# Ledger of designs, part 57: designed miniproteins, single chains, continued (2)

Each design is a single chain, and the fold is of that chain. pLDDT is the mean over its residues in the fold that is shown.

## One batch from the design tools (miniprotein)

Design m5967
Fold by ESMFold2-Fast:
Structure m5967 (fold): chain A 108 residues (1-108)
Amino acid sequence: MVEAEIPGSGETVKLTVKYTGSEEQAKELVNEIYDAITSIPEVESVSLTLEKTDDGYLATGTITFKGSNEKVREAMEKLKKKIEEITKKFLEENPDSKVEVKITRDLS
């Protein structure tokens, strides 16, 4: 028995990116992620802020989607794949760095 819930329309997700390394590299990574988000037609709004922490850099943001539940799901899957590809390439170019990306749904 598998429980499956249908996500609501107009879903908002929270994005967190943790990065160790230089400020320049952190800004480059965050800009590439921002560009990936804004390339998706179903994105209605995006907010992203980069902060310095004791362990490196932390980017936090929110993404609000528009469209049908099906299109939002497809857009989220596409976004996750793009971010994974960006992160993988970035780590291949900066092997001494650490990147952790987390996308969570804000479901009440």
Scores: mean pLDDT 75

Design m5968
Fold by ESMFold2-Fast:
Structure m5968 (fold): chain A 76 residues (1-76)
Amino acid sequence: MIELPEEEMEKILRERLAKLVEQGLVTPRQVERTEQLIREGVKNEEVRRRLDEEAARESEDPEARALLAVIERSRA
């Protein structure tokens, strides 16, 4: 089994998100925020970690929790 480079992981994440949007499982808002973190050059694992920390810091934001779930699904 090969280790995926950051570029390949980003591609997989984007493909997963596109399918979720097409199926109506996530909002464009959630996808946009995920894309912002990816654009910063953050690895998929780091994106998930940062979203988890943000959700913990501002647990009143349901969008942050939903976005974390999307990242977790893209990893699984």
Scores: mean pLDDT 61

Design m5969
Fold by ESMFold2-Fast:
Structure m5969 (fold): chain A 55 residues (1-55)
Amino acid sequence: MSKEEVLERLEKGRELALKEVPGVGGEALAQDGQRYLDLVKTLSDEEAAALAASG
């Protein structure tokens, strides 16, 4: 999976959490998703692919 595909999937997950899980739970999931997005954005394509392969 490319870094762009990883970022797209994470962003969709964050949007879905905010939409489908209203309140504190959805906000907490969205916040965790945002931290993970920020982490992946700082990685190289190779590092992002390795992270995706390990998880």
Scores: mean pLDDT 71

Design m5970
Fold by ESMFold2-Fast:
Structure m5970 (fold): chain A 64 residues (1-64)
Amino acid sequence: SVDEEVARAREESLEEEEKVFRDAVRELGEDAPVEEIARVLAERLGLPFESARRRAAELKEKMA
C-alpha cells in the first residue's frame, strides 16, 4: 500500500542519516559539537541547517 511505501522510504532515510552521522563522528571525533556534526549532515544530505542540527542532537542522544 501507499502507507507501507512511505514507511519504508522513511526507514531508509533514517538509516542513511544514521550512516552519515556515524561517518561525521568518525571524521570529526566523538567529542565534536552538535553544530559541527550538523554542518556535515546538512552538506551530505542536503538538509537545511536547522533540520540537520535537530537531527544531529537526536542522534547524539540516542547513540550516547
Scores: mean pLDDT 76

Design m5971
Fold by ESMFold2-Fast:
Structure m5971 (fold): chain A 82 residues (1-82)
Amino acid sequence: GEEKIKEGIERAREEIEKELSPESAKAADEGLEELKKAVEEGNLEGVADALEGAAVSLKDNGYERAARALEEAAKIAREVGG
């Protein structure tokens, strides 16, 4: 359940750190920590929506690997939350 979503978010963080600058990766990390808190609060629909929105933004900027990892995390959040 919750642990799988957090694992997905951690995998997305790893891909973001590989593709983005250190400054951009730090800002993204702060956002991912807020999403982990939202997972613990049970807002799984909001988490999935936020991850999907972030994935679209990253893909539009050419960060396809990071975007794919966020899409995978969003899918897990929807499966757990449905």
Scores: mean pLDDT 81

Design m5972
Fold by ESMFold2-Fast:
Structure m5972 (fold): chain A 72 residues (1-72)
Amino acid sequence: MIEKLEMEKREREERARELLEEARRLDSIADAQIDVGKTSSPNASEGLNAQADRLRREAERKRDLARRLLEE
């Protein structure tokens, strides 16, 4: 029982760490898309900015999930 609880806690901590790493990657991709948008047509720039906003919202959701996993 105790070993299982420790393993479940470690699994949650590892998943939380992975989610935080994914969130950082999504933020980096969003930043890159905004940079590409600066050299793109207005129509393409709007699409890239909207996609960057979605990626940042997904990053926030991943951070929220990570926090909840650590809180149990």
Scores: mean pLDDT 79

Design m5973
Fold by ESMFold2-Fast:
Structure m5973 (fold): chain A 86 residues (1-86)
Amino acid sequence: MKVEISSAEAKGGEEKKIVKIKLTIDESEEKAIELLLAAGYAMEDAVEGVKMELKKVEVNEDGTVELELEATLPGGKKIKGVTREY
């Protein structure tokens, strides 16, 4: 599994701190969704005011699944981009 975290600016001039999380998973689509839901629940439980949205799901020809999540953070905290493999 590969995880890529980056920050993005919201279209329309709103000062929202948006974090894009890209996951590449070599699991079935069902397993990928389960992991994504678990991560989303953990994030919402851990940090008050965090909103998680699933933006994109793509299944590659090699059977890997790419998921793109967008997290909106309260209070304008800046997050540094991170890439990790698990």
Scores: mean pLDDT 60

Design m5974
Fold by ESMFold2-Fast:
Structure m5974 (fold): chain A 87 residues (1-87)
Amino acid sequence: MPSVDELIEEAVERLRKAKTVEEMIEVVEEFLEGLKDASAEELEAAVQRFGRAAKDVIDKLPEEDAEKVEKHLLRLYLEILEEQERR
């Protein structure tokens, strides 16, 4: 399985190459899917690192598109945390 570092690097590169908001959302979904079995600490650290690394890409997007990508990331992140709390 790819390391957390590899997942972040791949996701950021794919995000930079994405041509549509839908492709960016798919990148976010695949990134979090790769982290679904990570500990809560690893998941939080990975999401923070991804946010920092992707900042230059997100800052270049129209405000509406940036909001859609960030909202989708937050929603999936919270869903994973809720599933972990049920364990």
Scores: mean pLDDT 79

Design m5975
Fold by ESMFold2-Fast:
Structure m5975 (fold): chain A 89 residues (1-89)
Amino acid sequence: MWYKGTIKEVVDDSTIVIELDEPLTEDFYSGESVFLRAEGFDEPLLGFVGKDAKVGETLLTIVFDSSDPRVKDLKEGMEVEVSESYRSG
């Protein structure tokens, strides 16, 4: 499953805030793994939830490995898709 959204803010070299097109239907917890698809990228980026987000929220903070050069190509206004979070059991 993929959530569609747009990069609302680039906070730093490894952190972005995504505004989702539809509210979350599940809770996302800080530290859970996600995959990000961005326009012009052939492969998804591995990222981690940077802040807890609850059902009904539309803002999602994602943290990446800053050594991945593709992270520096992420810009405010880019359309993205975020996977479901990796559930910590």
Scores: mean pLDDT 80

Design m5976
Fold by ESMFold2-Fast:
Structure m5976 (fold): chain A 75 residues (1-75)
Amino acid sequence: ALEISRIAEKVREALEYIDNGDYEKAAELVISLAKELGLDYFAKQIEEALKNGDKEKLRKLVRQLLYYTMLKLAS
């Protein structure tokens, strides 16, 4: 519970990086967090979105991770 709360807070920080145009920092942070959660396939999707310059996809994936962590906190 406490660990998931910390991760959710860090994912919100990644969204702030995106809002400031710092997609590389946002991606690096979210990839690290996704791997910590055992979501290696999701981390790969973030890496591919960044590599392709797909900023919309990257933002969507970061939001999905936030929703995932929030759902785990509500459970």
Scores: mean pLDDT 79

Design m5977
Fold by ESMFold2-Fast:
Structure m5977 (fold): chain A 80 residues (1-80)
Amino acid sequence: MKEEKEEEIREKLLSLGVPDFAARIAARAVVNAAENYSLEEAIKRVQTLVDTLLKAGYLTPEQAEKVRELLIEFVKKLIE
């Protein structure tokens, strides 16, 4: 179950032009956040991750906005 959810998130991130290694890290982080934290804390962690990837140059500002929205949607779906 966890591996299927990570792969779905990873595929969506790859379609947005996110590099494979960053897509893997983000997908795993989203699933781990949803499993271990409240909705509010999980969203905060995902936002921090996207900001970190943007500052590191792995995302453009346009990609960061789309990725942030997508990862928050996945966190909400996984916690529901």
Scores: mean pLDDT 81

Design m5978
Fold by ESMFold2-Fast:
Structure m5978 (fold): chain A 67 residues (1-67)
Amino acid sequence: SAAAARERLIAEMKAILEKNGFTVVSIEYDPEEGVFRLSFLTKENVPHEVKAASPEELEEALKKIKE
């Protein structure tokens, strides 16, 4: 189901953030925009918020932050 797919994507995105050394604050699906809203802290405790429709989009967004 779509709901089960979303829960799997949330789990994958959480794993990506944790693998990159970030502290996950929240991950929420926005059905209106069709994206996940992710709030997390960097290794320096700087808060960031990003939107990503997929794990692949999250990886690209994190590259910009890790400049």
Scores: mean pLDDT 82

Design m5979
Fold by ESMFold2-Fast:
Formats: C-alpha cells, sequence, structure tokens
Structure m5979 (fold): chain A 65 residues (1-65)
C-alpha cells in the first residue's frame, strides 16, 4: 500500500508542478493506470469533488493521513 501511495503522489505532483493543480479527470486516469486501491482512490476523488481541483498541499495532507 505504501508503494501505491508513493506512486500516486509522484504522478500527481508531476501534474501539479506543470499545471498548478490536478483535476478529477487526471486523478481518475492515475488511479486506473497505477491500479490504486479503491479506498485510496475514493478518498482522493472525494477531495477533488469537494474543491473542484486538488493542490499540492491538499494532496500531501490527504496522503499523509
Amino acid sequence: METAKRALLIAALEIIEENGVITGEQVKDIIERLKVPEALGKRVLSEVEKNGVLTEKQLIELLSE
């Protein structure tokens, strides 16, 4: 599970570094591509749905819990 969190974090941070934020569509693509566990994927998508986008700070806080 640590590997899945790290892979998701790295992929998402790469997008955030280039675009400033990550969208729900981009998060869904990462989840499907990396086969992220459903519980982790739902948690990340929930935060994106709540805010429309996800920032670096929000992503790090979410994945550190």
Scores: mean pLDDT 79

Design m5980
Fold by ESMFold2-Fast:
Structure m5980 (fold): chain A 59 residues (1-59)
Amino acid sequence: SSALAKKVKKILKMFGLPSDPNALIDGADAQLIALLLGKKLELSPSQKITVSELIKKLA
């Protein structure tokens, strides 16, 4: 949803991370974002994920 996307992008911006849909973020950062949103994400800390895929997995 657009609301979830806005929340994810806000957290990314707070941490100085890229927020465009195709930007890659580390699995550790993705896990932290999920935790801050009260969600679980099964992803290795060493694995990279796009912002778009992160939003999809958290929806």
Scores: mean pLDDT 82

Design m5981
Fold by ESMFold2-Fast:
Structure m5981 (fold): chain A 68 residues (1-68)
Amino acid sequence: SALAEALAALEASEAALRPQVDALIEENRAKLTEEELALLEKALADGVLAALLTLAVLLAIRKEEEEK
């Protein structure tokens, strides 16, 4: 079915992107608080897209806080 094929494609994309997402999290670990890292780990449990969106939001907040 189209739904099963779409789900399989999403799962394959998640598996392919996982190492890059893990690397991005590690590179940005020092820029984040313990609370932000915990939030990111929870998002990662929901999938790589959720983790990427969470990381992007956290980094955007950091940038805005630095600019005031």
Scores: mean pLDDT 78

Design m5982
Fold by ESMFold2-Fast:
Structure m5982 (fold): chain A 90 residues (1-90)
Amino acid sequence: MKYFKFPGMSEEEQLEFEKEVVEAFIDIYNAIDKLVQKRLEKKYGVKLNSLDEIIAFYKEKGLDEQAADAERMKSRIEELNKVLEELRKK
């Protein structure tokens, strides 16, 4: 976070840049989710439409480590969305 704040930026410019960085991270996580969905659909012949469905699928298959990683990813996306909402209020 401190890496994205530098001399010469106004508070408004810093806030806009921080919003852009948070949005970029959300986009990255959403892109990873979509890639995981496609690979699981291809490998197992299942249709998965959300990260929650991926988590449920991993638990059903007994892939507890993968399910735990997916739950951490979900928590991180939710945290980033909350940060973005707070930044939008400023």
Scores: mean pLDDT 79

Design m5983
Fold by ESMFold2-Fast:
Structure m5983 (fold): chain A 95 residues (1-95)
Amino acid sequence: SSLDELRQESDQRLAQIRAETDPDRQQQLLEDFVVDLENRLLGLYERGLLTPEMVQLYKEIYRRLSELARSLGFDELADLLDRQVKVLDRLLKIL
């Protein structure tokens, strides 16, 4: 399913970020993944293809990214991701 593909891709990209030894490159990989996810989520919303199950998965991925960002000392990015999780929680109430 598309949900399983997104889970698999997210696991792979999170593992890549964790394995990166250059902190500048690590931050860039994390930021690139966040931007990619935001663009995909917006595209799904605009096309009317966004389901509650998709929003729940994106919310879980953002939570995992926030935890990873915080563990790496990227506290401002982690706070931004925590706010994005709250936005997705609100979206779930109207879907």
Scores: mean pLDDT 88

Design m5984
Fold by ESMFold2-Fast:
Structure m5984 (fold): chain A 93 residues (1-93)
Amino acid sequence: NPLLEEVKREEEERRREFLKKAAEEIYEAEKSKGAFESLEEAYGPAQLAIEYGRGVGGPIEPQTEVGKKVAKEAAELEKEEERRRAEARRKAA
């Protein structure tokens, strides 16, 4: 179904953009503490926070305020994705 394929493509694009944004936010918030030497090092913590927020990672809650914010935003993104999938299914019927 072309509508469902479009939604899936848009979800993948939004997830890539969100991961990049989350890594940048974590890097900027923690760089003054010397936690990361490069933006690339922030991608790991960003991915873990996103996985926790989506309920697909381990039970380990992010310990930083920025990590907790990323997890909350990831949970909201998951809810938005569910709504978009439901809408696409309705239109495809």
Scores: mean pLDDT 77

Design m5985
Fold by ESMFold2-Fast:
Order: sequence, then C-alpha cells, then structure tokens
Structure m5985 (fold): chain A 95 residues (1-95)
Amino acid sequence: MKSSIGLQIGNIDDMIDGMKWVSKTEPEEEATKKSRELAELQLKSLRRTAEVYNDEETLKLVDEAEEKLKKAKTVDEILDVMEELRDGLYDLYYK
C-alpha cells in the first residue's frame, strides 16, 4: 500500500520533469502533443496500480485528472493538472 503510493508519486515526478524538458526544447504544438501523450500514459499506469491495490482515493484523483486533462489545451495546463494530481497523492501518502 504505502510503497505503491510512493512509486506512483515517483513516476509522476519523472513525467513532470519530462514535460518541462519537452516544453523548453520543442515547438508549442509538438510540446503539447507529447505532454498529453506522456500524461495519458502515466494516468493509465497510475489507474492500473490503484486498481491492483483497491485504492479508491487514488482512483478518484485519477478520474479527476483525466477529466481536467481533456479540457487542457496547452503544455502549462497539462503540467498544472499533473502537479495537482501529484500534490493530491502527497496528501494521501503523508496523512
């Protein structure tokens, strides 16, 4: 349980770093596309882990992040969604 959430947070931190790199090195359209693909893959991974451990609170955060991601139009908006998700996971982990 606890180690599962720790792994999830680590994966999201890595993804956020990747998105920040892409936003600085690629044109905005390409950066937005790549950031969305990274975020979608990370959310799928997080959902799978939460399902395996019956982590309902994490699943709720994933559902909310997926809805916000559909509305995001820029790299910065995608980053905001993933940073909010990470912060939510930190709150769950450090309760």
Scores: mean pLDDT 78

Design m5986
Fold by ESMFold2-Fast:
Structure m5986 (fold): chain A 88 residues (1-88)
Amino acid sequence: SMEKRAEELEAALEKDPLDPELAAEAARLAAEAFGYSEEVAKLYAEAAALYAEARRYREVEGDEEKAKELEEKAKELHAEAVALAKEE
């Protein structure tokens, strides 16, 4: 049922591409599909949620400063995920 959940997430993200919870779930499933650990999947999910939130602040709220702050946090988490994945 991973394939079914992936299809449901694609449809949901098509309707709301800025939903941080949906972005997090999609990133988690993608990491799990690549065979990464739960710890790596969690870091990718957290980074994806922050990127979605940053994009909302930029595109909906017009808050570039807040968007950049969230993007910096997302990049740090993404870098941690990449580093941890290389150790596995």
Scores: mean pLDDT 81

Design m5987
Fold by ESMFold2-Fast:
Structure m5987 (fold): chain A 64 residues (1-64)
Amino acid sequence: SKEEKEKRIEEAAKLIDNGEVPKGMSLKELAEKYGVSEEAIRKKFMEYVDKAVEELKEAVLAVT
């Protein structure tokens, strides 16, 4: 289902975000392991990066 594919993409992207990808494993190998496209993982990871940047901006504005 679409929900199962989305969960697999999120799981792969979170492994990258958390630094938990096995050493020596490429993005292509990670995508093959989770049965998703490299592009889908890249897009999801960039969503996490954008959200983290916005949260950081709010934190900076809260201190001064």
Scores: mean pLDDT 77

Design m5988
Fold by ESMFold2-Fast:
Structure m5988 (fold): chain A 55 residues (1-55)
Amino acid sequence: SAGEQAIKESLETLEGLRDEDLARAMVAGHAAAGHGRSLEEALEAIRAVRERLLK
């Protein structure tokens, strides 16, 4: 289905990115908006998304 294809494409995109770089971008984005977030929190969020989609 289209939904299954979209999920697969998202997983492939996430696998193709370095989680560290994605997490750093999230932290920088939050800092620019005046919010404090840790790199560890960003990495945990990325991990949770992967685990949710891998079922």
Scores: mean pLDDT 62

Design m5989
Fold by ESMFold2-Fast:
Structure m5989 (fold): chain A 88 residues (1-88)
Amino acid sequence: MEEEKERIIEAARLGVETYLEAAEAGVPIEEAERLARERVIEEYGEEYLKKLEELAENPSTPLAQEVEKELRERLEERIRALREERAA
């Protein structure tokens, strides 16, 4: 279970990072979403994408809350990095 939990969290991070990188590059939302989904499938398989979708539908579970926290932290880190990059 612990290894499975870790992989789910890593898959979520990869998806968020891929989406944010594409969005930063000016890729349209639909294309950015497609790239994020494809990246998760490529690295972790379709089962992990399905697990992430199930967590989104069950936000009250401890695992869903941990994933949401990681996604929030990653989003904040990426926004901070973008601000620093633009300031340079």
Scores: mean pLDDT 74

Design m5990
Fold by ESMFold2-Fast:
Structure m5990 (fold): chain A 118 residues (1-118)
Amino acid sequence: SKEEKTIGKILGIISDAVVQIIVDNLEEKEIDEIIKKVKEEILKILKENNLLSKEIEKLINETLEEIKKILLEMKKEVEKNKDDKEKVQKIKDEAREKIAKILEEFEKKLKEIIEKEK
């Protein structure tokens, strides 16, 4: 469906941004700027597809803030352990797993809201 394609696109945008932040070891300021751009892009996509509601905007804001918190906590833990490559990889893997679970719950909630608004 058109809605499923839109949801997939949004999930892809968030996932790609998360991978970039983790792989490139981006600084807190860069993380803030990327998350802000991701939010602006997602809200634009939702608006253009007539899927933007106050409830969906709130879900997007809460989801991106939770992801940002995990990424910032990961960054601090990576810097404390920068001389231990195995520990750094484990920290990054744990952050990816936590964010994957957040995105699964986000997708489920987003689908539920869209279905209610039909």
Scores: mean pLDDT 88

Design m5991
Fold by ESMFold2-Fast:
Structure m5991 (fold): chain A 104 residues (1-104)
Amino acid sequence: EPPPVVQELVAAYGAALRAALATAKSEAEQLRVLAAAYRALAEALEREDESAFARMLAIAARAQAEVAELLAEDPENEEVRKEAEEIARRAEEEIARLEEEAAK
């Protein structure tokens, strides 16, 4: 179960993200809004909580921010898409490793 501070942060950022997305006028603008929101969430999690859960969530949020930024620049570029997939895969592997370590 996520710590109360993590739950509060996720809920607050979720509400802010929904409001910001409602004002976005293009797919690229929506991706930039998503990138900014995920980056802010990652920084807040890294600052406020040192739990393994918060660390894993921060890694996921940071990876999502990087992916969204790349896709906003040129979603049809094969190299950009491959880089985004690599970022996501690396984050998944790091999270899986931390999850396995926390289980010990």
Scores: mean pLDDT 75

Design m5992
Fold by ESMFold2-Fast:
Structure m5992 (fold): chain A 92 residues (1-92)
Amino acid sequence: SEAREVLEAIEAVRPELPNLDLSTQLQVEAARRTAQDEIAGRRVSEEELERAKEILREILGATEEEIERMLEIFGENGLVHYAEAVERLAAA
């Protein structure tokens, strides 16, 4: 599956991940978790999606238009995992 190919690609570059810029690291983590969800057949809830949008507004100051753009790029599961990665980074 495409999700397994994504996980294999991430594992192949894993030693280089700490040397990438922060934005790329967050996107890679979101992609990895999204791929894991797809393999497991998991789908994010509407409540998780709304919380993800709130996190992006509060931490990144994201506009509604920017959130819609991110949703088009990442999908619902990807947006949730990206928001969780951003929240963890902000808490560290």
Scores: mean pLDDT 78

Design m5993
Fold by ESMFold2-Fast:
Structure m5993 (fold): chain A 104 residues (1-104)
Amino acid sequence: MSKEELDKEVVRSLALMVKSIYDRVKEKLTDKSAKELGITAGTVGIKAIELGDDKVVKEMSDLIKEIAKLVKDKAVQEKLLALAKALENKDIDEVRKLIDELRK
């Protein structure tokens, strides 16, 4: 088994954890917790891009879009949607920039 296969397994496990957390908390999600969950999904997405795991990249992008629909602050919603698009485009630099903007 290659190192890349092991790293992909870890990234898939992280993606499953993030999705599981979302399913549990989505009805009680605040804009602050939505930002934190979006940042986590974006970070997993970066690892997936680096490993060429297109399935996990899509899953994290789709999850961030779902999170964005639950956000009340339009500026936060727009940043989350931009984060999802940056993941779809595999633009790691833009993903990191948007994560930093969401952390403020």
Scores: mean pLDDT 86

Design m5994
Fold by ESMFold2-Fast:
Structure m5994 (fold): chain A 55 residues (1-55)
Amino acid sequence: SAEEEALEAELAALMRQLGFSDEHIEATLATIRSLSGEARLTALRAGLRDVRAAL
């Protein structure tokens, strides 16, 4: 969905700002993409909360 795509893009951008490697970011997104529906959105929101707290 558009919401999932926007959250994935933001998570990737913030992880990159924190110094995570592209490989680590890709592995994280691949794990999240293995989920569906509300589980994927929950994982994306949790990841964003954690990376924002680290900024």
Scores: mean pLDDT 84

Design m5995
Fold by ESMFold2-Fast:
Structure m5995 (fold): chain A 64 residues (1-64)
Amino acid sequence: AEKIPFLVEVEGEKISHVLSLSKNATPEDILKETAKVLKVPMESLELLTPEGWQKTKKVVVRLL
């Protein structure tokens, strides 16, 4: 499949977002799409890529 679900957790929030992205999505791709979903500037977000995120498709974002 060209696009697969990525689970994005906002640090400190009980809500996670599911983003449909390429299986080869880069951290920058994830950050851009997360910024669009949250309707904030990309510069207000920090992406946390835990070990194994490329296989699990689970990442965390922090609001700065």
Scores: mean pLDDT 81

Design m5996
Fold by ESMFold2-Fast:
Structure m5996 (fold): chain A 62 residues (1-62)
Amino acid sequence: SEEQRAVAREIAAKLNEIGDKLDLVLKYKYEEKNGLELLSEEEKKEAKEELKKNEEIEKKYE
């Protein structure tokens, strides 16, 4: 149904968003560990913001 297709598109969009954020954080960590510059300054800033959010969450549950 069209309703099921709309829900599927929302799920796909959310999964893509999660995947993009995870990819950025992983690339940033890889770059820092290996001394590479693959990411733009804007991408590095976004990755740092996501990493900081993750640290704040972890700190609440430690």
Scores: mean pLDDT 77

Design m5997
Fold by ESMFold2-Fast:
Structure m5997 (fold): chain A 70 residues (1-70)
Amino acid sequence: SLIDLLKELLEAAKESIDKGERELVRLATLGYLDLVREIGAVVKENRNKSKEEQREAVIEFLEKKIEELE
């Protein structure tokens, strides 16, 4: 399900930037292009911040998205 994929992405992002990016590529490959675009917008909004701060912003977005889809 989409929720399961979002939870996998959240756990990957919490572990490392590289693991989060790898799971994001997997979502794109599976056709979740709208979700990938939304996450890309979060990164773009925080592009003047460090990669770690961008990761934290993505984690916050994913946690909120999972709660909203429940």
Scores: mean pLDDT 82

Design m5998
Fold by ESMFold2-Fast:
Structure m5998 (fold): chain A 70 residues (1-70)
Amino acid sequence: SIEEAIKHLEEGIEAIERNDLDKAIEHLKKASQEPVVKMAAETAINYIKRNDLKLAKMAAEIGLEQAKKA
């Protein structure tokens, strides 16, 4: 659901900010089950894997904005 995607995107962003990358990927994978935010969540995961946390957070925030407008 969109509500679950919002929760997981918010928790993923918080995990990125704590540098808890395993937890961030876990939450972003759960968010990616929602079609509206799938691309943003997968993009954020790819940035985490590349150690680009600034771009990872930005991608997750884009996903959060998409979910809130859905």
Scores: mean pLDDT 88

Design m5999
Fold by ESMFold2-Fast:
Structure m5999 (fold): chain A 63 residues (1-63)
Amino acid sequence: SEAEEAARRALEGLTSNETVPFAELPEARQRRIAELAVALLVASGFSREEATAAVERVVRELR
C-alpha cells in the first residue's frame, strides 16, 4: 500500500546513518524511530491510524 511504501522509506531515511540493521538497534532506539516514522507519515497526510498500522507492519518485516 502507499502507506506501507511511505513507512518503508521513512524508516530507511531515519536509519540511513546507523551502522547496524534496524533489528540490531537497542529496543528504545527502534521504538523512537518507529514513533518518528508515524509522525512523518501523519505530517505527509496519512491518518494516525493508517500511519501506525503501516509502520508496525514494516517494523515487523524488519525484525
Scores: mean pLDDT 83

Design m6000
Fold by ESMFold2-Fast:
Structure m6000 (fold): chain A 75 residues (1-75)
Amino acid sequence: GTLARLVLRAARPLSAAEKAAIRALAAELGVTLGTLQPLSPTVYWALADGSRAALEALARRIAEELGVEAEVLFP
């Protein structure tokens, strides 16, 4: 797969349930997601490995289902 960085920008700190939902979405889409690392109280990043289409689908579904701004930074 492609190793990329997933960046999440939330309106408030992510709950344990929201982090679990993000991990579940990654697993469903075949993305290997690393640990979500806080850059600030509301901004997170993680390494994500998957196809380009799966990584883009993950960011879109996080935004649509959780209301969290998500972007994938490709190498």
Scores: mean pLDDT 89

Design m6001
Fold by ESMFold2-Fast:
Structure m6001 (fold): chain A 85 residues (1-85)
Amino acid sequence: MEIPDVSKMSPEEVLEYLREVYEKLLTASEKEGRELVDQMLEVATQITKRYLAEKDSLSPRERALYTASLIVSFLSYDDLLRRQT
C-alpha cells in the first residue's frame, strides 16, 4: 500500500494513522506485519524531518503529538526486530 504524505496531514491525523496501523499489526500475518512496520518507519522518518524543519512554528500540543507518533513507531519496530530473532 502507498505510504501517506505526512506534509498533507495534521499531527493528530498522523498519530491516529499510526495507531490504526499498530492495531492492524496486532492481528496481522508475519508478511503483512513486516509491510505495516516498513510503512510506519517511513512515516516516522517524515515526522522527524517535518518536526525538525517546523520546530519553531509548532505548538506544544503539536510537538507532543509528533513525539507520541515517534514512540508508537519505535515500539512497533522493536516488536518486529524481536520477531526476526
Scores: mean pLDDT 74

Design m6002
Fold by ESMFold2-Fast:
Structure m6002 (fold): chain A 104 residues (1-104)
Amino acid sequence: LLEEAKRDAEKAIGYLEKARSLLEEHFDQVPEALQKVKEGLDLARKALENPEKAVEYFRKAIQYADEARKLVAEKVPEHAEELIELLTKAGTYFSRARALYLKA
């Protein structure tokens, strides 16, 4: 369970890092979304370092990824399909990781 939880968390971090790169390079219109992604990444890394707090940290990382997705969808709906997909996948894999940590 913990190994699977870590793999799901690492996948989520990977998707969120790709979203961060796209936001930095191509979407200066939504600096708030970039900030949310950076906060989500920090929390996800803290979750991996602190398994006893992982459920709480992943809950917040899910929230930040969803908030970033909503900001992107609101302000830059055109040409943001890949970015929205990456943010959605990050949230999905953080949710899976959180559920596995709850069982462990």
Scores: mean pLDDT 85

